# Designed miniproteins, single chains, continued (2), part 79

Each design is a single chain, and the fold is of that chain. pLDDT is the mean over its residues in the fold that is shown.

## One batch from the design tools (miniprotein)

Design m6747
Fold by ESMFold2-Fast:
Structure m6747 (fold): chain A 68 residues (1-68)
Amino acid sequence: SGLGKRPLTDEQLAKIREEGERYRKELLERIPELREQGIHFTEHLAEVAADLYEVALELDEESGYLSV
């Protein structure tokens, strides 16, 4: 309900996208191991998790919250 925050820079967004892509690749590489353990984890769930991770990184960058 505030006035909102300043949008992220293209450089900040590029870094967030790079981190999200890295996380997605790591999750995809873990799927065969999870399937061997009987865990029904899919490529779709890996993509959703990576998207949520990018959103979390964007919120962290936008927050400007000086904690500690």
Scores: mean pLDDT 70

Design m6748
Fold by ESMFold2-Fast:
Structure m6748 (fold): chain A 67 residues (1-67)
Amino acid sequence: MRYRGVAKAFRVGDINIPEGLTVEVEELDEETVRVTFYLPDGTPIATYIVSREEGEEIIRRAEAKEV
């Protein structure tokens, strides 16, 4: 599944999430997800592989919806 939302300023592990970036979270398996941050124009600026728990926190904080 894929989820998309707008990041609120917060920290997940060692990653500082700036406010206002579009975030996409893609499930890879039961334990890992891919998180990609986009500028408002749709340009991808960073991609991370994080745990499902960290991905779920990002989804919750960004109020991300399934796309």
Scores: mean pLDDT 74

Design m6749
Fold by ESMFold2-Fast:
Structure m6749 (fold): chain A 82 residues (1-82)
Amino acid sequence: GRPPPLALSEEDRATLRRVVALVLGVPSVGLDDDLAALGLDERRAAALVNAIRAVLGATVSVDEVLAARNVAELGARLRPAP
């Protein structure tokens, strides 16, 4: 069967927020903050895909990152890396 969506722990959620903040060059990001307003573009989305895989062991596409309005939506799109 297809693997289920990745269930994020509280630590993983905090790590995701930190990774997003570092990639966007901002001091912090809340779960509901608008990622596009914080400077999310195709280049930063690609960097986020790579960082999420390296740090969280999760997979997401550039298109899914760009479609996510905030960190909460981004977290919901993550799947376990094979």
Scores: mean pLDDT 79

Design m6750
Fold by ESMFold2-Fast:
Structure m6750 (fold): chain A 74 residues (1-74)
Amino acid sequence: ESPEVLLGQADEFIREKNYDGALATLETLLKLYPPSSLSLPLREEVASRLKILIEKHPSAASKEKAQALLQQLS
């Protein structure tokens, strides 16, 4: 599956407030497509979704996971 399709899936989960689904999808995206393999615009798009999850996810552990994934994009 392409990174753009996975990003769209994460956006759908965020829209539905399924933050667990969104986080799992972004984690899968970064596992299949390491940051070095992503274009700068795609890394910025992934980073923006991770920032939403850091703000909105109800679980402290999941927020920490999103923060760790965001650090990989730096």
Scores: mean pLDDT 84

Design m6751
Fold by ESMFold2-Fast:
Structure m6751 (fold): chain A 94 residues (1-94)
Amino acid sequence: SLEEFVKTAKVVLDLFTGDGDRALRAAEILKEKGGHVVATDPLLEEEGWLERFRERAKERGLEDIVTAVQFDPLTGEGLEEALRLKREAEKALA
């Protein structure tokens, strides 16, 4: 389950995060462990979702442990950034 997976991980990469709810729930669990979540979805920016997601994270005090990046399915640019951020978080939390 998501909850069991998140409890054993320090860094979570959430691909195709959709509504962002899953990423924010993972961040709530990981904040007690000093972990990090990287969330991405190709539709985030087109729907204004990225801005709302960041706002929701701030309201819940999760802004420092969850990073959301726009993913361009034609170039893969956002996916490269998400993978880089995951590696950097893993290194910082090692």
Scores: mean pLDDT 72

Design m6752
Fold by ESMFold2-Fast:
Structure m6752 (fold): chain A 84 residues (1-84)
Amino acid sequence: AVQKLLEAVDEVLEETIRRDPSARALAEEVRARFEAAVAKGLAVRKSNQDENFTDENIEKMLEEMTKLVEERREELIEELLALA
């Protein structure tokens, strides 16, 4: 699940850089922050042993996030290009 989410994010960032190479630094920063946020979120959920944060619920959430990134791909690219 995490790998598919990161792959979807990487596709958005790669296309952003392809359209505007000056966006590379922004894309690298966004990628690093996103990966760190996902890793931190997973670590917190594992340590808290919350009954609502089962491995199944975490996987479902990551799949839903992946779908949202894929569905909003063009919008996310346009937003990143506007910030570059």
Scores: mean pLDDT 76

Design m6753
Fold by ESMFold2-Fast:
Structure m6753 (fold): chain A 62 residues (1-62)
Amino acid sequence: SEEEIKELEEKIKQTEPASPERIALLSRLTNLYIELGDSEKADEYTQELIQALREQRRAERG
């Protein structure tokens, strides 16, 4: 929903880079924009999500 998107976007501004919380929020936002058919926003958040996941996995691998 539009209200959910607004709340998620606000929450993401408060998260640490590459944190599990940020990754969860980015994943949710990406999925919502895909469902809405907003390809520009979906692509933007998909790129953010991929980057966050890469950084987290690098840190976890040691």
Scores: mean pLDDT 79

Design m6754
Fold by ESMFold2-Fast:
Structure m6754 (fold): chain A 58 residues (1-58)
Amino acid sequence: LTLHQAAQQLVSELGVSFPTALRAVQAVADQAGVGLDAPAPAALLATIDDLRARRAAA
């Protein structure tokens, strides 16, 4: 999963606008020194999976 794709999933899970999610993911990319086409870090993937699981369980 790329950082750009992770931004789209954050829109789906949190209900924020795509530009808002993209800014958050861009900050992560900048801290890691990678582009938005780079693989999302494991911590971000785990957060998205946790959010999805919590929604499915509700």
Scores: mean pLDDT 75

Design m6755
Fold by ESMFold2-Fast:
Structure m6755 (fold): chain A 87 residues (1-87)
Amino acid sequence: MSADEIVERIRALVEPLARRLDVVPVMEELLAVIREGLEAGLSDEEIMRRVTETLRALAARRGVPEAVADALGMALAWAYQEVRAAL
């Protein structure tokens, strides 16, 4: 499966939550981090570490409430595991 196919499957799982929380642009930045990590051949652990660090930085910079950032982070981690386990 291509990096694009993995990212699109993750988007499909997370987008309904990101729309409800009004954080679609934050989700898209995190999906870009996942795409770049997959294309670079990084480990799942390293990709998720970068996603977590990027989410923390974006939440602080954009004034995203902690509960919203936590919910998005949990949804992305779950969706990443689900999509990767299906491969």
Scores: mean pLDDT 87

Design m6756
Fold by ESMFold2-Fast:
Structure m6756 (fold): chain A 79 residues (1-79)
Amino acid sequence: MEEELREAQRIVQEGIELGALAAGFAALKASEEELTPESIEYRELALKAKETEGVTAEDVKRRLRELEERVQKALEFLE
């Protein structure tokens, strides 16, 4: 159904955005020797979200858990 397809597309897009934030918050805890150039860019993204929107690592974890539940529901719906 169209609603199921739209939800699946939103899950993919939100997954990409939340994945980038999760990588950024993980990079905030990593040493500089462990960082790749991509991880440094994600870290800057996480810092901006933290400063402008007050986003915390716990907020990202909560959103990822909500997304996981939505993914599981959508997969069961499509199958």
Scores: mean pLDDT 76

Design m6757
Fold by ESMFold2-Fast:
Structure m6757 (fold): chain A 65 residues (1-65)
Amino acid sequence: GRYVLVTGQGKVLGTFDSVEAAKRYVAEVTGGDPSWLAVRRFGDRDAISNVATETPYPLAYLVPA
């Protein structure tokens, strides 16, 4: 039931007990609003992305632990 949050460069940012906890962390470190973040699929991976951007990009990948 946990998630490991990983950057596109493969750096582990942390382990989180929920998607909502991971979203709050990404919002805190990016200075953004967590309401603008959503989980989206990028290829074979799930990632947190900003939904307000014209072309969403993965900010960090979610790996089930």
Scores: mean pLDDT 78

Design m6758
Fold by ESMFold2-Fast:
Structure m6758 (fold): chain A 79 residues (1-79)
Amino acid sequence: SLQLTEESIREALVRMAVAVADLMASKGDYKEALEFLENILKKLESNDPRALAKMSELAKKAGDEELAEEYKKKAEEAE
């Protein structure tokens, strides 16, 4: 049996949040998808590099190149 830890639950929630953000992005709602991920990562105190990389992509598609570079650097630091 799996022992569910706070970390494993946090990782599962981040994974689900990225999937939801991908669905929002597929509809062209890049800014809303980015804000959704920012809020989830802040509440979970997560610096998951995959989520940060997705936030960088979403910021670029939303037209915020400076924010995209910031999240890209944070993703590299979290690896």
Scores: mean pLDDT 83

Design m6759
Fold by ESMFold2-Fast:
Structure m6759 (fold): chain A 70 residues (1-70)
Amino acid sequence: SAAREKQELDKEMRDWQIKLAEDTLRTLAQLRQQGQLGDKEEALRRAQKARDDSMQEFQKKAKQYQQLMA
């Protein structure tokens, strides 16, 4: 059903956000440990871009589901 598809999409998006946050913290911790503090802002920028790209893909998928139901 459409409701079930939306529920799965919402769950997938939430899981991706949690995973992305965990990966970002891990990357930042690694950079701190290696003394590469000057690259912290670049690492954050890369992580934010990856998140934005993922959100765009989820938006495309949501649009496809809406078109299928309309």
Scores: mean pLDDT 71

Design m6760
Fold by ESMFold2-Fast:
Structure m6760 (fold): chain A 68 residues (1-68)
Amino acid sequence: SPAEQQRLLAFAEALMRHEVRLGREEGLSDEEIAAALRRLVEHYKAQYPELAAALDALLEEHLAEIEA
């Protein structure tokens, strides 16, 4: 349902923010954090292929912020 998809996307966004925070605290490079986010998104795209485009859009938004 659209509501379930919205909840999954909100959860994925929260996980991406959490990964960025943990990576920064651990002293990881922007490239290492980006790689972790890409792995996370690929995992969820495999599980929820109907959300692939939305997950890719969230990934690009977060990558733009950490690689700037």
Scores: mean pLDDT 83

Design m6761
Fold by ESMFold2-Fast:
Structure m6761 (fold): chain A 93 residues (1-93)
Amino acid sequence: EKEKKVKEYEELARQYIRSATAAVDEAMRLLEKGDVKGAELAVENARQSVALARQYVAEIEKLDPEKGKELSARLDEVQARIDEVEAAVRAKQ
């Protein structure tokens, strides 16, 4: 059932987007404390969550291109934040 699949994938994609956002926020807090290794791990966790979310968004885009595009744009915003924090982590290594 396409409609049920889209709703299930959207819920999972949104959960992973929230997880990635939380991991980015944690990485920033760890950097402020001087825990560079902890921040690096949090960035890795954020990247894994984005990768999983992108898999679900790709499936959504095949069934509902407009919704897929919306979620993809949100993932691009989270990815930009990950890239900024990752650059800050690398600068402290």
Scores: mean pLDDT 87

Design m6762
Fold by ESMFold2-Fast:
Structure m6762 (fold): chain A 105 residues (1-105)
Amino acid sequence: MKMKIKIEIEIEGSEEAVKAAAKAAVEAAKEVLPGAKIEVKFEKLENGKYKATVKIEYELGDVSKEEALELANKAADEIAKRLGEVAEKYPDTIIKISVEVEEVE
């Protein structure tokens, strides 16, 4: 059974905060999910703030759904910890993390 982990991170704030948070998320993702596909999108919002979207996809191969969920939660927790350090420096930063595990053929 092939399992895939998908993590999507949305970051809103100042240009400096959003760039710092996106970098931290990418570095954490590379460390906890080596070989994951990572895509980053930056947008300037009408209110003068910036938004970054970081999409992470990781294939696990032959594992149970429960094992995939455990790894996904551990990865998301580590990413959240690194993002929390950025949020302490930039307290106006809004961070949303979504985690999905799916079975793939």
Scores: mean pLDDT 85

Design m6763
Fold by ESMFold2-Fast:
Structure m6763 (fold): chain A 71 residues (1-71)
Amino acid sequence: MAPADVVILSIDSSLMSPEESVREAERQLEAARRLSLESGRDLIIEASMDPSIQERVEELGRRAERELREA
């Protein structure tokens, strides 16, 4: 099995709305996707933040992972 890069999303929900946190996560995921495509490795997304927004951010991560697997 080829090793996969792990992207940990760190967002302070106390300073941002959930929607703002999701936008920050999208930005980080886009950068991670670009790096994954250059390195030729699979991408694994892991959210490291408060549970209140973690599920929403992880949902975006799973979507990005699926797009890379298909590519």
Scores: mean pLDDT 61

Design m6764
Fold by ESMFold2-Fast:
Structure m6764 (fold): chain A 69 residues (1-69)
Amino acid sequence: SSARRQALVDQLLATISQLEAAARDPSTSQSTIDQLLQQIGALMRQLGASDQEVQLAVDTFRERAQEAS
């Protein structure tokens, strides 16, 4: 359904924004970063992304988070 897809896209974008904010905060734990990365992967899979696409995206976001710290 289009409404379900839109909700998943909105949630994915919100989770990416949360990851970016968390990565800029030096008080954020690594477990929080890992949880946000897992959530991004799960949302991408729900949107039809392959395991390879999820792995590439998660690795990219993890690298960006490390650079922000």
Scores: mean pLDDT 87

Design m6765
Fold by ESMFold2-Fast:
Structure m6765 (fold): chain A 56 residues (1-56)
Amino acid sequence: DLKLKAQALLLDPSLSVEDIAKELGLSVPTVSEYIQNYMEEHNKSPLSFVNEYKQL
C-alpha cells in the first residue's frame, strides 16, 4: 500500500520528493530510497525514472 502510493505520487511531475515525503509522513531520504528500491524491482533505473518523471 505505502509502496504503491509512493510510486503513484512520484509519477506526478508536479510533486517533488519533498511533497511525497510530507504526504506520506516520511523523511525525504527514506522516500527516495523506498521509491528507488521499488523502481529497481520493476527493472527501472532510479536515476532514469527521476529524470523522466521528476526534476529533483
Scores: mean pLDDT 66

Design m6766
Fold by ESMFold2-Fast:
Structure m6766 (fold): chain A 88 residues (1-88)
Amino acid sequence: SGLEEAIKILREAIDKLKTITDPEEAYKIAKEALLEAMKKVEDPELISELIGLLLRLIGLQLDGSVTPEIAIGILEEALRRLEEAKER
């Protein structure tokens, strides 16, 4: 399902983020993962939740606050929301 593909995208991005140290690269990886996950999700409520996390990530980048650890945290929050939806 699209939801399972979205979950896989986020898991792979989280694993990649654990190997990097550059904040700008972390932002790019996390942003791309959220955008690709959104393309796979059909539930408007889940899409809205992912958009909220994307906007939070963009806001943190504008403030120069994105780190690999923060990017991982945002993707882990997205992953939890998608996994909860899969269990329903």
Scores: mean pLDDT 88

Design m6767
Fold by ESMFold2-Fast:
Structure m6767 (fold): chain A 95 residues (1-95)
Amino acid sequence: SAAQARVDADIARLRELYEKAKKFVEEVMKKYPDDPLKAEIYVGAIATAMTIYAVSLVKAAERDPSIPAADRQRLIAEANKIIDEMNKIVDEVRA
């Protein structure tokens, strides 16, 4: 369905941005090995941006009555997984 295709595209985009976010975290950690505060600030900003984007996709899907509950649940699950993984990365940088 068109709704399923839209959710699949949103999940694919979210995964692409997550992979890019991980690469940016790697670059930040490599660039600031002796500046833990600066590394934490940049990694925190990346995690916040990813969370805002993931939440925006979920809210858009919640406002669209054409999206089946099962497809909405897939998007919510992927968004939560990525948010949890980004929070874990932030916690590891703080440790």
Scores: mean pLDDT 87

Design m6768
Fold by ESMFold2-Fast:
Structure m6768 (fold): chain A 115 residues (1-115)
Amino acid sequence: MLQDILRDLRGIIRQLRDFVARIRALQALPQQSDQQRQELVTLYSAIGILEAEAIYLIDLAAKILESKPDPFFQEKAKELRKIGEELSKLATKDVEKTIELIEKAVEIIEEAIKY
């Protein structure tokens, strides 16, 4: 379960990075066509879906760790909860900060798996 969550969060990070690269390419154009403006709307919509999925997976990881009586897992669960709260406060356009927070969640889950 934690290993599956870890795999899925890593997948989300890769997809978000690809979307950020495409958004930057579109925004760098001196003039955007109607089709390119619609592509931006679609990309931000897709980012919002992936961000919601990441929040769900981080919540699920926290619940798994909270089910363990060890204080180490309880502390890691609290760290994941804080990341989930920070993610919930970010605007969809703050994609780089979203990626940073998901990467921190990945590190916490990796530490929990290795313990």
Scores: mean pLDDT 88

Design m6769
Fold by ESMFold2-Fast:
Order: C-alpha cells, then sequence, then structure tokens
Structure m6769 (fold): chain A 81 residues (1-81)
C-alpha cells in the first residue's frame, strides 16, 4: 500500500504528464511518468524516502514550468516530514 503523501505526489506527477501529452510534449510526459515509476521503486526499498521523492518531483516540475504544482509538492514534502 502506498503512503498517502506518495499517492498525492504520484497523482500530481501523472496529471502534469497528461497535460504535457495533450500539449504535444510527449517526450517530457514520458520522462515524467518514468520518474513516477522510479519513485515507486525507491519507496519499496526505503519507505522513509517519500519527502526526498516529493522534493525531487518538485524540482523537475519547476524546470518544466509548472511552478504551482512544484510548490504543492514542496508543501507535501514538508508535511511528510
Amino acid sequence: MLDEALEKVLKIVTEVAEKLDKEGRTVDSSLLLMTGSVMKISYSIDPSSVPDEAKLASKILKKLGFDKESKELEEIAKKAE
């Protein structure tokens, strides 16, 4: 079962990936979905990695131009510990 914070991170990552795909940014969308898969693997190895995974996702989204979603992920990371 996924952690609640990780589920929220993955939901935001997936929603941004869907927006990118609809805009024709299919490579960025695919890379973001792969990042989500890596986060699930990281969590299965070390469940305490959730705050670091949220911070990583936040940085990626900021670089892609999704400042609002990036800030939301930073807040999730802070609340997760």
Scores: mean pLDDT 79

Design m6770
Fold by ESMFold2-Fast:
Structure m6770 (fold): chain A 83 residues (1-83)
Amino acid sequence: MEKEEALKELEEILKEMAERIKEHDPEYAKEVEEVMKELLELAKELDAGGARALGAAARKIVEEGLEKGLKGKEIAERLKELI
């Protein structure tokens, strides 16, 4: 149950982050969506704590990338490092 809740929380975080990148740089929306999907699949193999840590890491990468004005491509590549 805890793991299912953590995965749903992660999915919500990943969707929110994808929307923020899409607003910033829509040209890379598809690449970002694919990376988010891969992160969610990875999280299914983690425990609840691991899934939450992955969500926190993804949020930090996106927030820092947007603050620095990075392109959606660079943000997507940084997210791929989590996979």
Scores: mean pLDDT 81

Design m6771
Fold by ESMFold2-Fast:
Structure m6771 (fold): chain A 55 residues (1-55)
Amino acid sequence: SRDDVFALVDQLVAAARAEDVDAFLRIQGQLNEMVAGDPELAAEAMEYWRGLASG
């Protein structure tokens, strides 16, 4: 779901800020699987990521 995808994006940002490379790669893989075949959801996840990364 969108909520599950956004929760993974929150975790991805947290892993990036913590410099936890292993967690980052694992979460990125899960996120890619969840948005596979849904380009609108992938775009929404990326926009949400950009907002969190810039704030």
Scores: mean pLDDT 82

Design m6772
Fold by ESMFold2-Fast:
Structure m6772 (fold): chain A 84 residues (1-84)
Amino acid sequence: SLKEAAEYLEKALELVEKGDMEGAAEYVRKAGEALAELYSDDPSKKAAVETAGNILAIGILEEPDREEAIRTLREMLEQVKKEA
């Protein structure tokens, strides 16, 4: 659900602030899975959302992409909170 996705995204940002990038990436992936469930009747959109979540999680783990991934994470949280 959107509320669960928001909670996972907030937890991911909390872990980023603590320097736990592996934990943050895991919660980003969980948020992507929670968002994908909103598209259970649209396999293409479900797959796209899951893929986007996985790409963001990898970005958080990789130094060169981390800053951009964290910015995207913050934007996703704001959008999800607005829709929830």
Scores: mean pLDDT 81

Design m6773
Fold by ESMFold2-Fast:
Structure m6773 (fold): chain A 59 residues (1-59)
Amino acid sequence: TELAEKAVEAARKGDSIEADKYVLEAKQAGVGRETGEATIKAARESGDELAAQLAEENM
């Protein structure tokens, strides 16, 4: 989804707050698990542990 793409892009940039925002929006839209999993992977690849932890909680 577009929300997953935005969350992953934010996580890759190290923007933990923007990544978390898109993960929460995706959860409200019913695609939180897919978006959260993609965001966790991207965040850990970029070294942003905060974004990964927030995505795990909000899936």
Scores: mean pLDDT 78

Design m6774
Fold by ESMFold2-Fast:
Structure m6774 (fold): chain A 90 residues (1-90)
Amino acid sequence: SGLDELKKKIKEGDTVLIIGGGDNEILFMELRRLKPGKVIVVEISPEMFEKAKKLAELYLPKSVEVEFIQADIKKNPELSKDADVILDMI
């Protein structure tokens, strides 16, 4: 399952960068169980950006810091510098 793969990569308290996964409800449900310290969501599409915000609000506990960045990761590679784990969903 996707949870088993994420569990191997993500440790409790990690900073997780998500690229292009904004409408992936299952991903946010799995992140809730793994208890990251911070989730950074990078979306190029305004529509996917708003969906990501709603899913994070629905599934992630208040103890998880969440940052939303509307950008093209290919033009902004420095956005990955602070991440312990990068989930490329494109």
Scores: mean pLDDT 82

Design m6775
Fold by ESMFold2-Fast:
Structure m6775 (fold): chain A 90 residues (1-90)
Amino acid sequence: MDLGEKMAEAIKAGDAEKAKEYIEQLTAQAKAALKELAPSMSPEELLELAEQVERISKGMAEYASKYSKEVAELIRKAGEELAQTLREAA
């Protein structure tokens, strides 16, 4: 079962503890994958992906804020960290 699905269900259930665990796991996996894949991507592709990550994370944080402000802040920070990792690789 996809970690993203588990995260979404935890957010909807208002389970901040589980949502935090899944967000941390997804963020760690994404950072690891990006570090491996970044050398095969152009600087332009990395910067475009960084913008998409920020936009998606902002949208998810706004949605999550209806259930938990704490979870929304975690999502926002995770998106910022991922976008920064992409920009550093560009």
Scores: mean pLDDT 79

Design m6776
Fold by ESMFold2-Fast:
Structure m6776 (fold): chain A 98 residues (1-98)
Amino acid sequence: MEEILKKALETLKNIKFAEAGAERARRSDHPLRDEVVALEEEDIAKYRKEYDELLSKLTPEQREIVEKAREELDKIDFLHTHPVEAKKKADEIMEKAL
């Protein structure tokens, strides 16, 4: 029963990292900027679809856990925080939510 909840939390985390990655790419002068943005947006669309499917399988109580984790993730500045540090903070939120 916790497996679907854990997968929903992991997917939410992946969405946040992909959104930050896309925004960093948009702000960069990298020669492959447009290609990187397109790949990140494709990943975001895939993760959002998987996230919605996972949420439909959760109980109301489990959805509340996911919403609280989302609020905590929203406090992390993924754009300006080093990716390793952002991952550590996100992983701590996921572990605490379970």
Scores: mean pLDDT 81

Design m6777
Fold by ESMFold2-Fast:
Structure m6777 (fold): chain A 81 residues (1-81)
Amino acid sequence: SAVEEKIEEILREVEERVREIVERAKAGELSIEEAREKLAELYKEGVERVNAIPGISDEQRAEAVKRLMDLVIEGMAEMES
């Protein structure tokens, strides 16, 4: 469905941006604190984008938000390892 396609597009874009932030932190271009702030902002932006999808159900919204949180948590874990 168009809703499912938009969810996957948002998740793919967020995953790419998480990877970029993590790589920049590992390269010393960002402090861990700066990278965490960027990941928190990215999560907030992702949630807002999901909430803006026309026709999204409450169940689809909850699932997408959980997947966004998982991506950000994984990124934070990778930066600290």
Scores: mean pLDDT 88

Design m6778
Fold by ESMFold2-Fast:
Structure m6778 (fold): chain A 96 residues (1-96)
Amino acid sequence: SRIDELAKKAPKGAIVIDYEAVPGSGKIKLVARDAETGEVLFEKETDYLSDEDVIELVKRAIDEKGAKTIIMPAALVTDEVRKLLEEKGVKLIEVP
């Protein structure tokens, strides 16, 4: 995907936050991955994608993993996410 291509070119220590459908269920999985290795750092399954779930994953990527760059779909980027990243000095790479 476009996000995977951007992840391969990202600065060291970048984290990808994305979402995907869970095969065989009506659930959505939110994931935070190391951009270089693809290692899943955090994940959450939910029936509905909420802004609060995205914000929680962003906070964990910054506070627990020291993310300096976050790569995520534009669909997940709310004003609250932008403000949080700006306040923490974290670079955002949006994927259309």
Scores: mean pLDDT 82

Design m6779
Fold by ESMFold2-Fast:
Structure m6779 (fold): chain A 58 residues (1-58)
Amino acid sequence: GCDELIKKAEDLLSKLKSGEGTQDDFDELKNLLLELKSKGCENKLSDDLKKMLSLSEL
């Protein structure tokens, strides 16, 4: 469901913010955000995740 994918995206974002994230973690986060948007979950995202999604659509 949306909540499990959002939690995974938040965990990936936290790892990236800590400086421990890899390019693979960034790509996984981007793919999860696009999946969340396709499922209509975008309005449930935090402001940080919404910003990342907007950057991923560029």
Scores: mean pLDDT 80

Design m6780
Fold by ESMFold2-Fast:
Structure m6780 (fold): chain A 76 residues (1-76)
Amino acid sequence: ELPEEEKREKMLKKLLEEIEKVETEEGKKKLARIARAGIERLLTSDDTQAALDALDAEYGAEGKEIEEEAAKEKAK
């Protein structure tokens, strides 16, 4: 099992890489907002793993919606 600090660092790196892969500025801002809120919860949470799981779920769901929105905007 990884130490909590190392788990946080790996999640942060993953979030940054995913944000960089988003082509639209609006999508990057949305993912950055979710990442920021999730990181704040990680720093204040008593359960690091639960906070990480929640962040991953929220980030994945929003990332998919952002991709769909970006595709619609490009189609306009």
Scores: mean pLDDT 71

Design m6781
Fold by ESMFold2-Fast:
Structure m6781 (fold): chain A 92 residues (1-92)
Amino acid sequence: MTVNEKELEELIKKMREKYYEEMYERAKKLLEELIKTKSIGEAMDIVEEEVARELEEKARADPELKHFSDEVIEAASKILAREIVLEASEEL
């Protein structure tokens, strides 16, 4: 299914405003634990997947965001998770 670019940008903005700080702290904590036993690249891949899943769950449960399609929510969650994990990894 084709993702609507305008809807994607709108959802990313709303999710960033609502969840960025919370998910940033979550990502940093997960990265700090995982790098004890894994490479930074492996840790980032794992944390990106977990953060994306949590963002998707939050968006679907949010009355303001649940009207977006599953495809848009999934795409926005993956994009924002990558952004969050990259920023968190730079502070390790």
Scores: mean pLDDT 84

Design m6782
Fold by ESMFold2-Fast:
Structure m6782 (fold): chain A 83 residues (1-83)
Amino acid sequence: MPVVVISDNLIEAYKKAKEIGGESISATGEASLPTTELGLKQGITVGVSPKNKELGRKVSELSRKMGAKLITLPGEIGEEGGK
């Protein structure tokens, strides 16, 4: 089952998606929606950072319509993945 990971941090979303699915594709901003559709059609885990709530909602709706599992990662206060 393909999985879609959404985060405000693209690197976090990408790393989590890759860890879950072994292979992932990633995108930010407006590219999040077409990238999610492409990944789901190929059965690949997708990690995206839409950067706005409207795109996030569209990604979530598309994921649900295509039968994918959606995971949202807000990110705990700490750091930028070791930077």
Scores: mean pLDDT 75

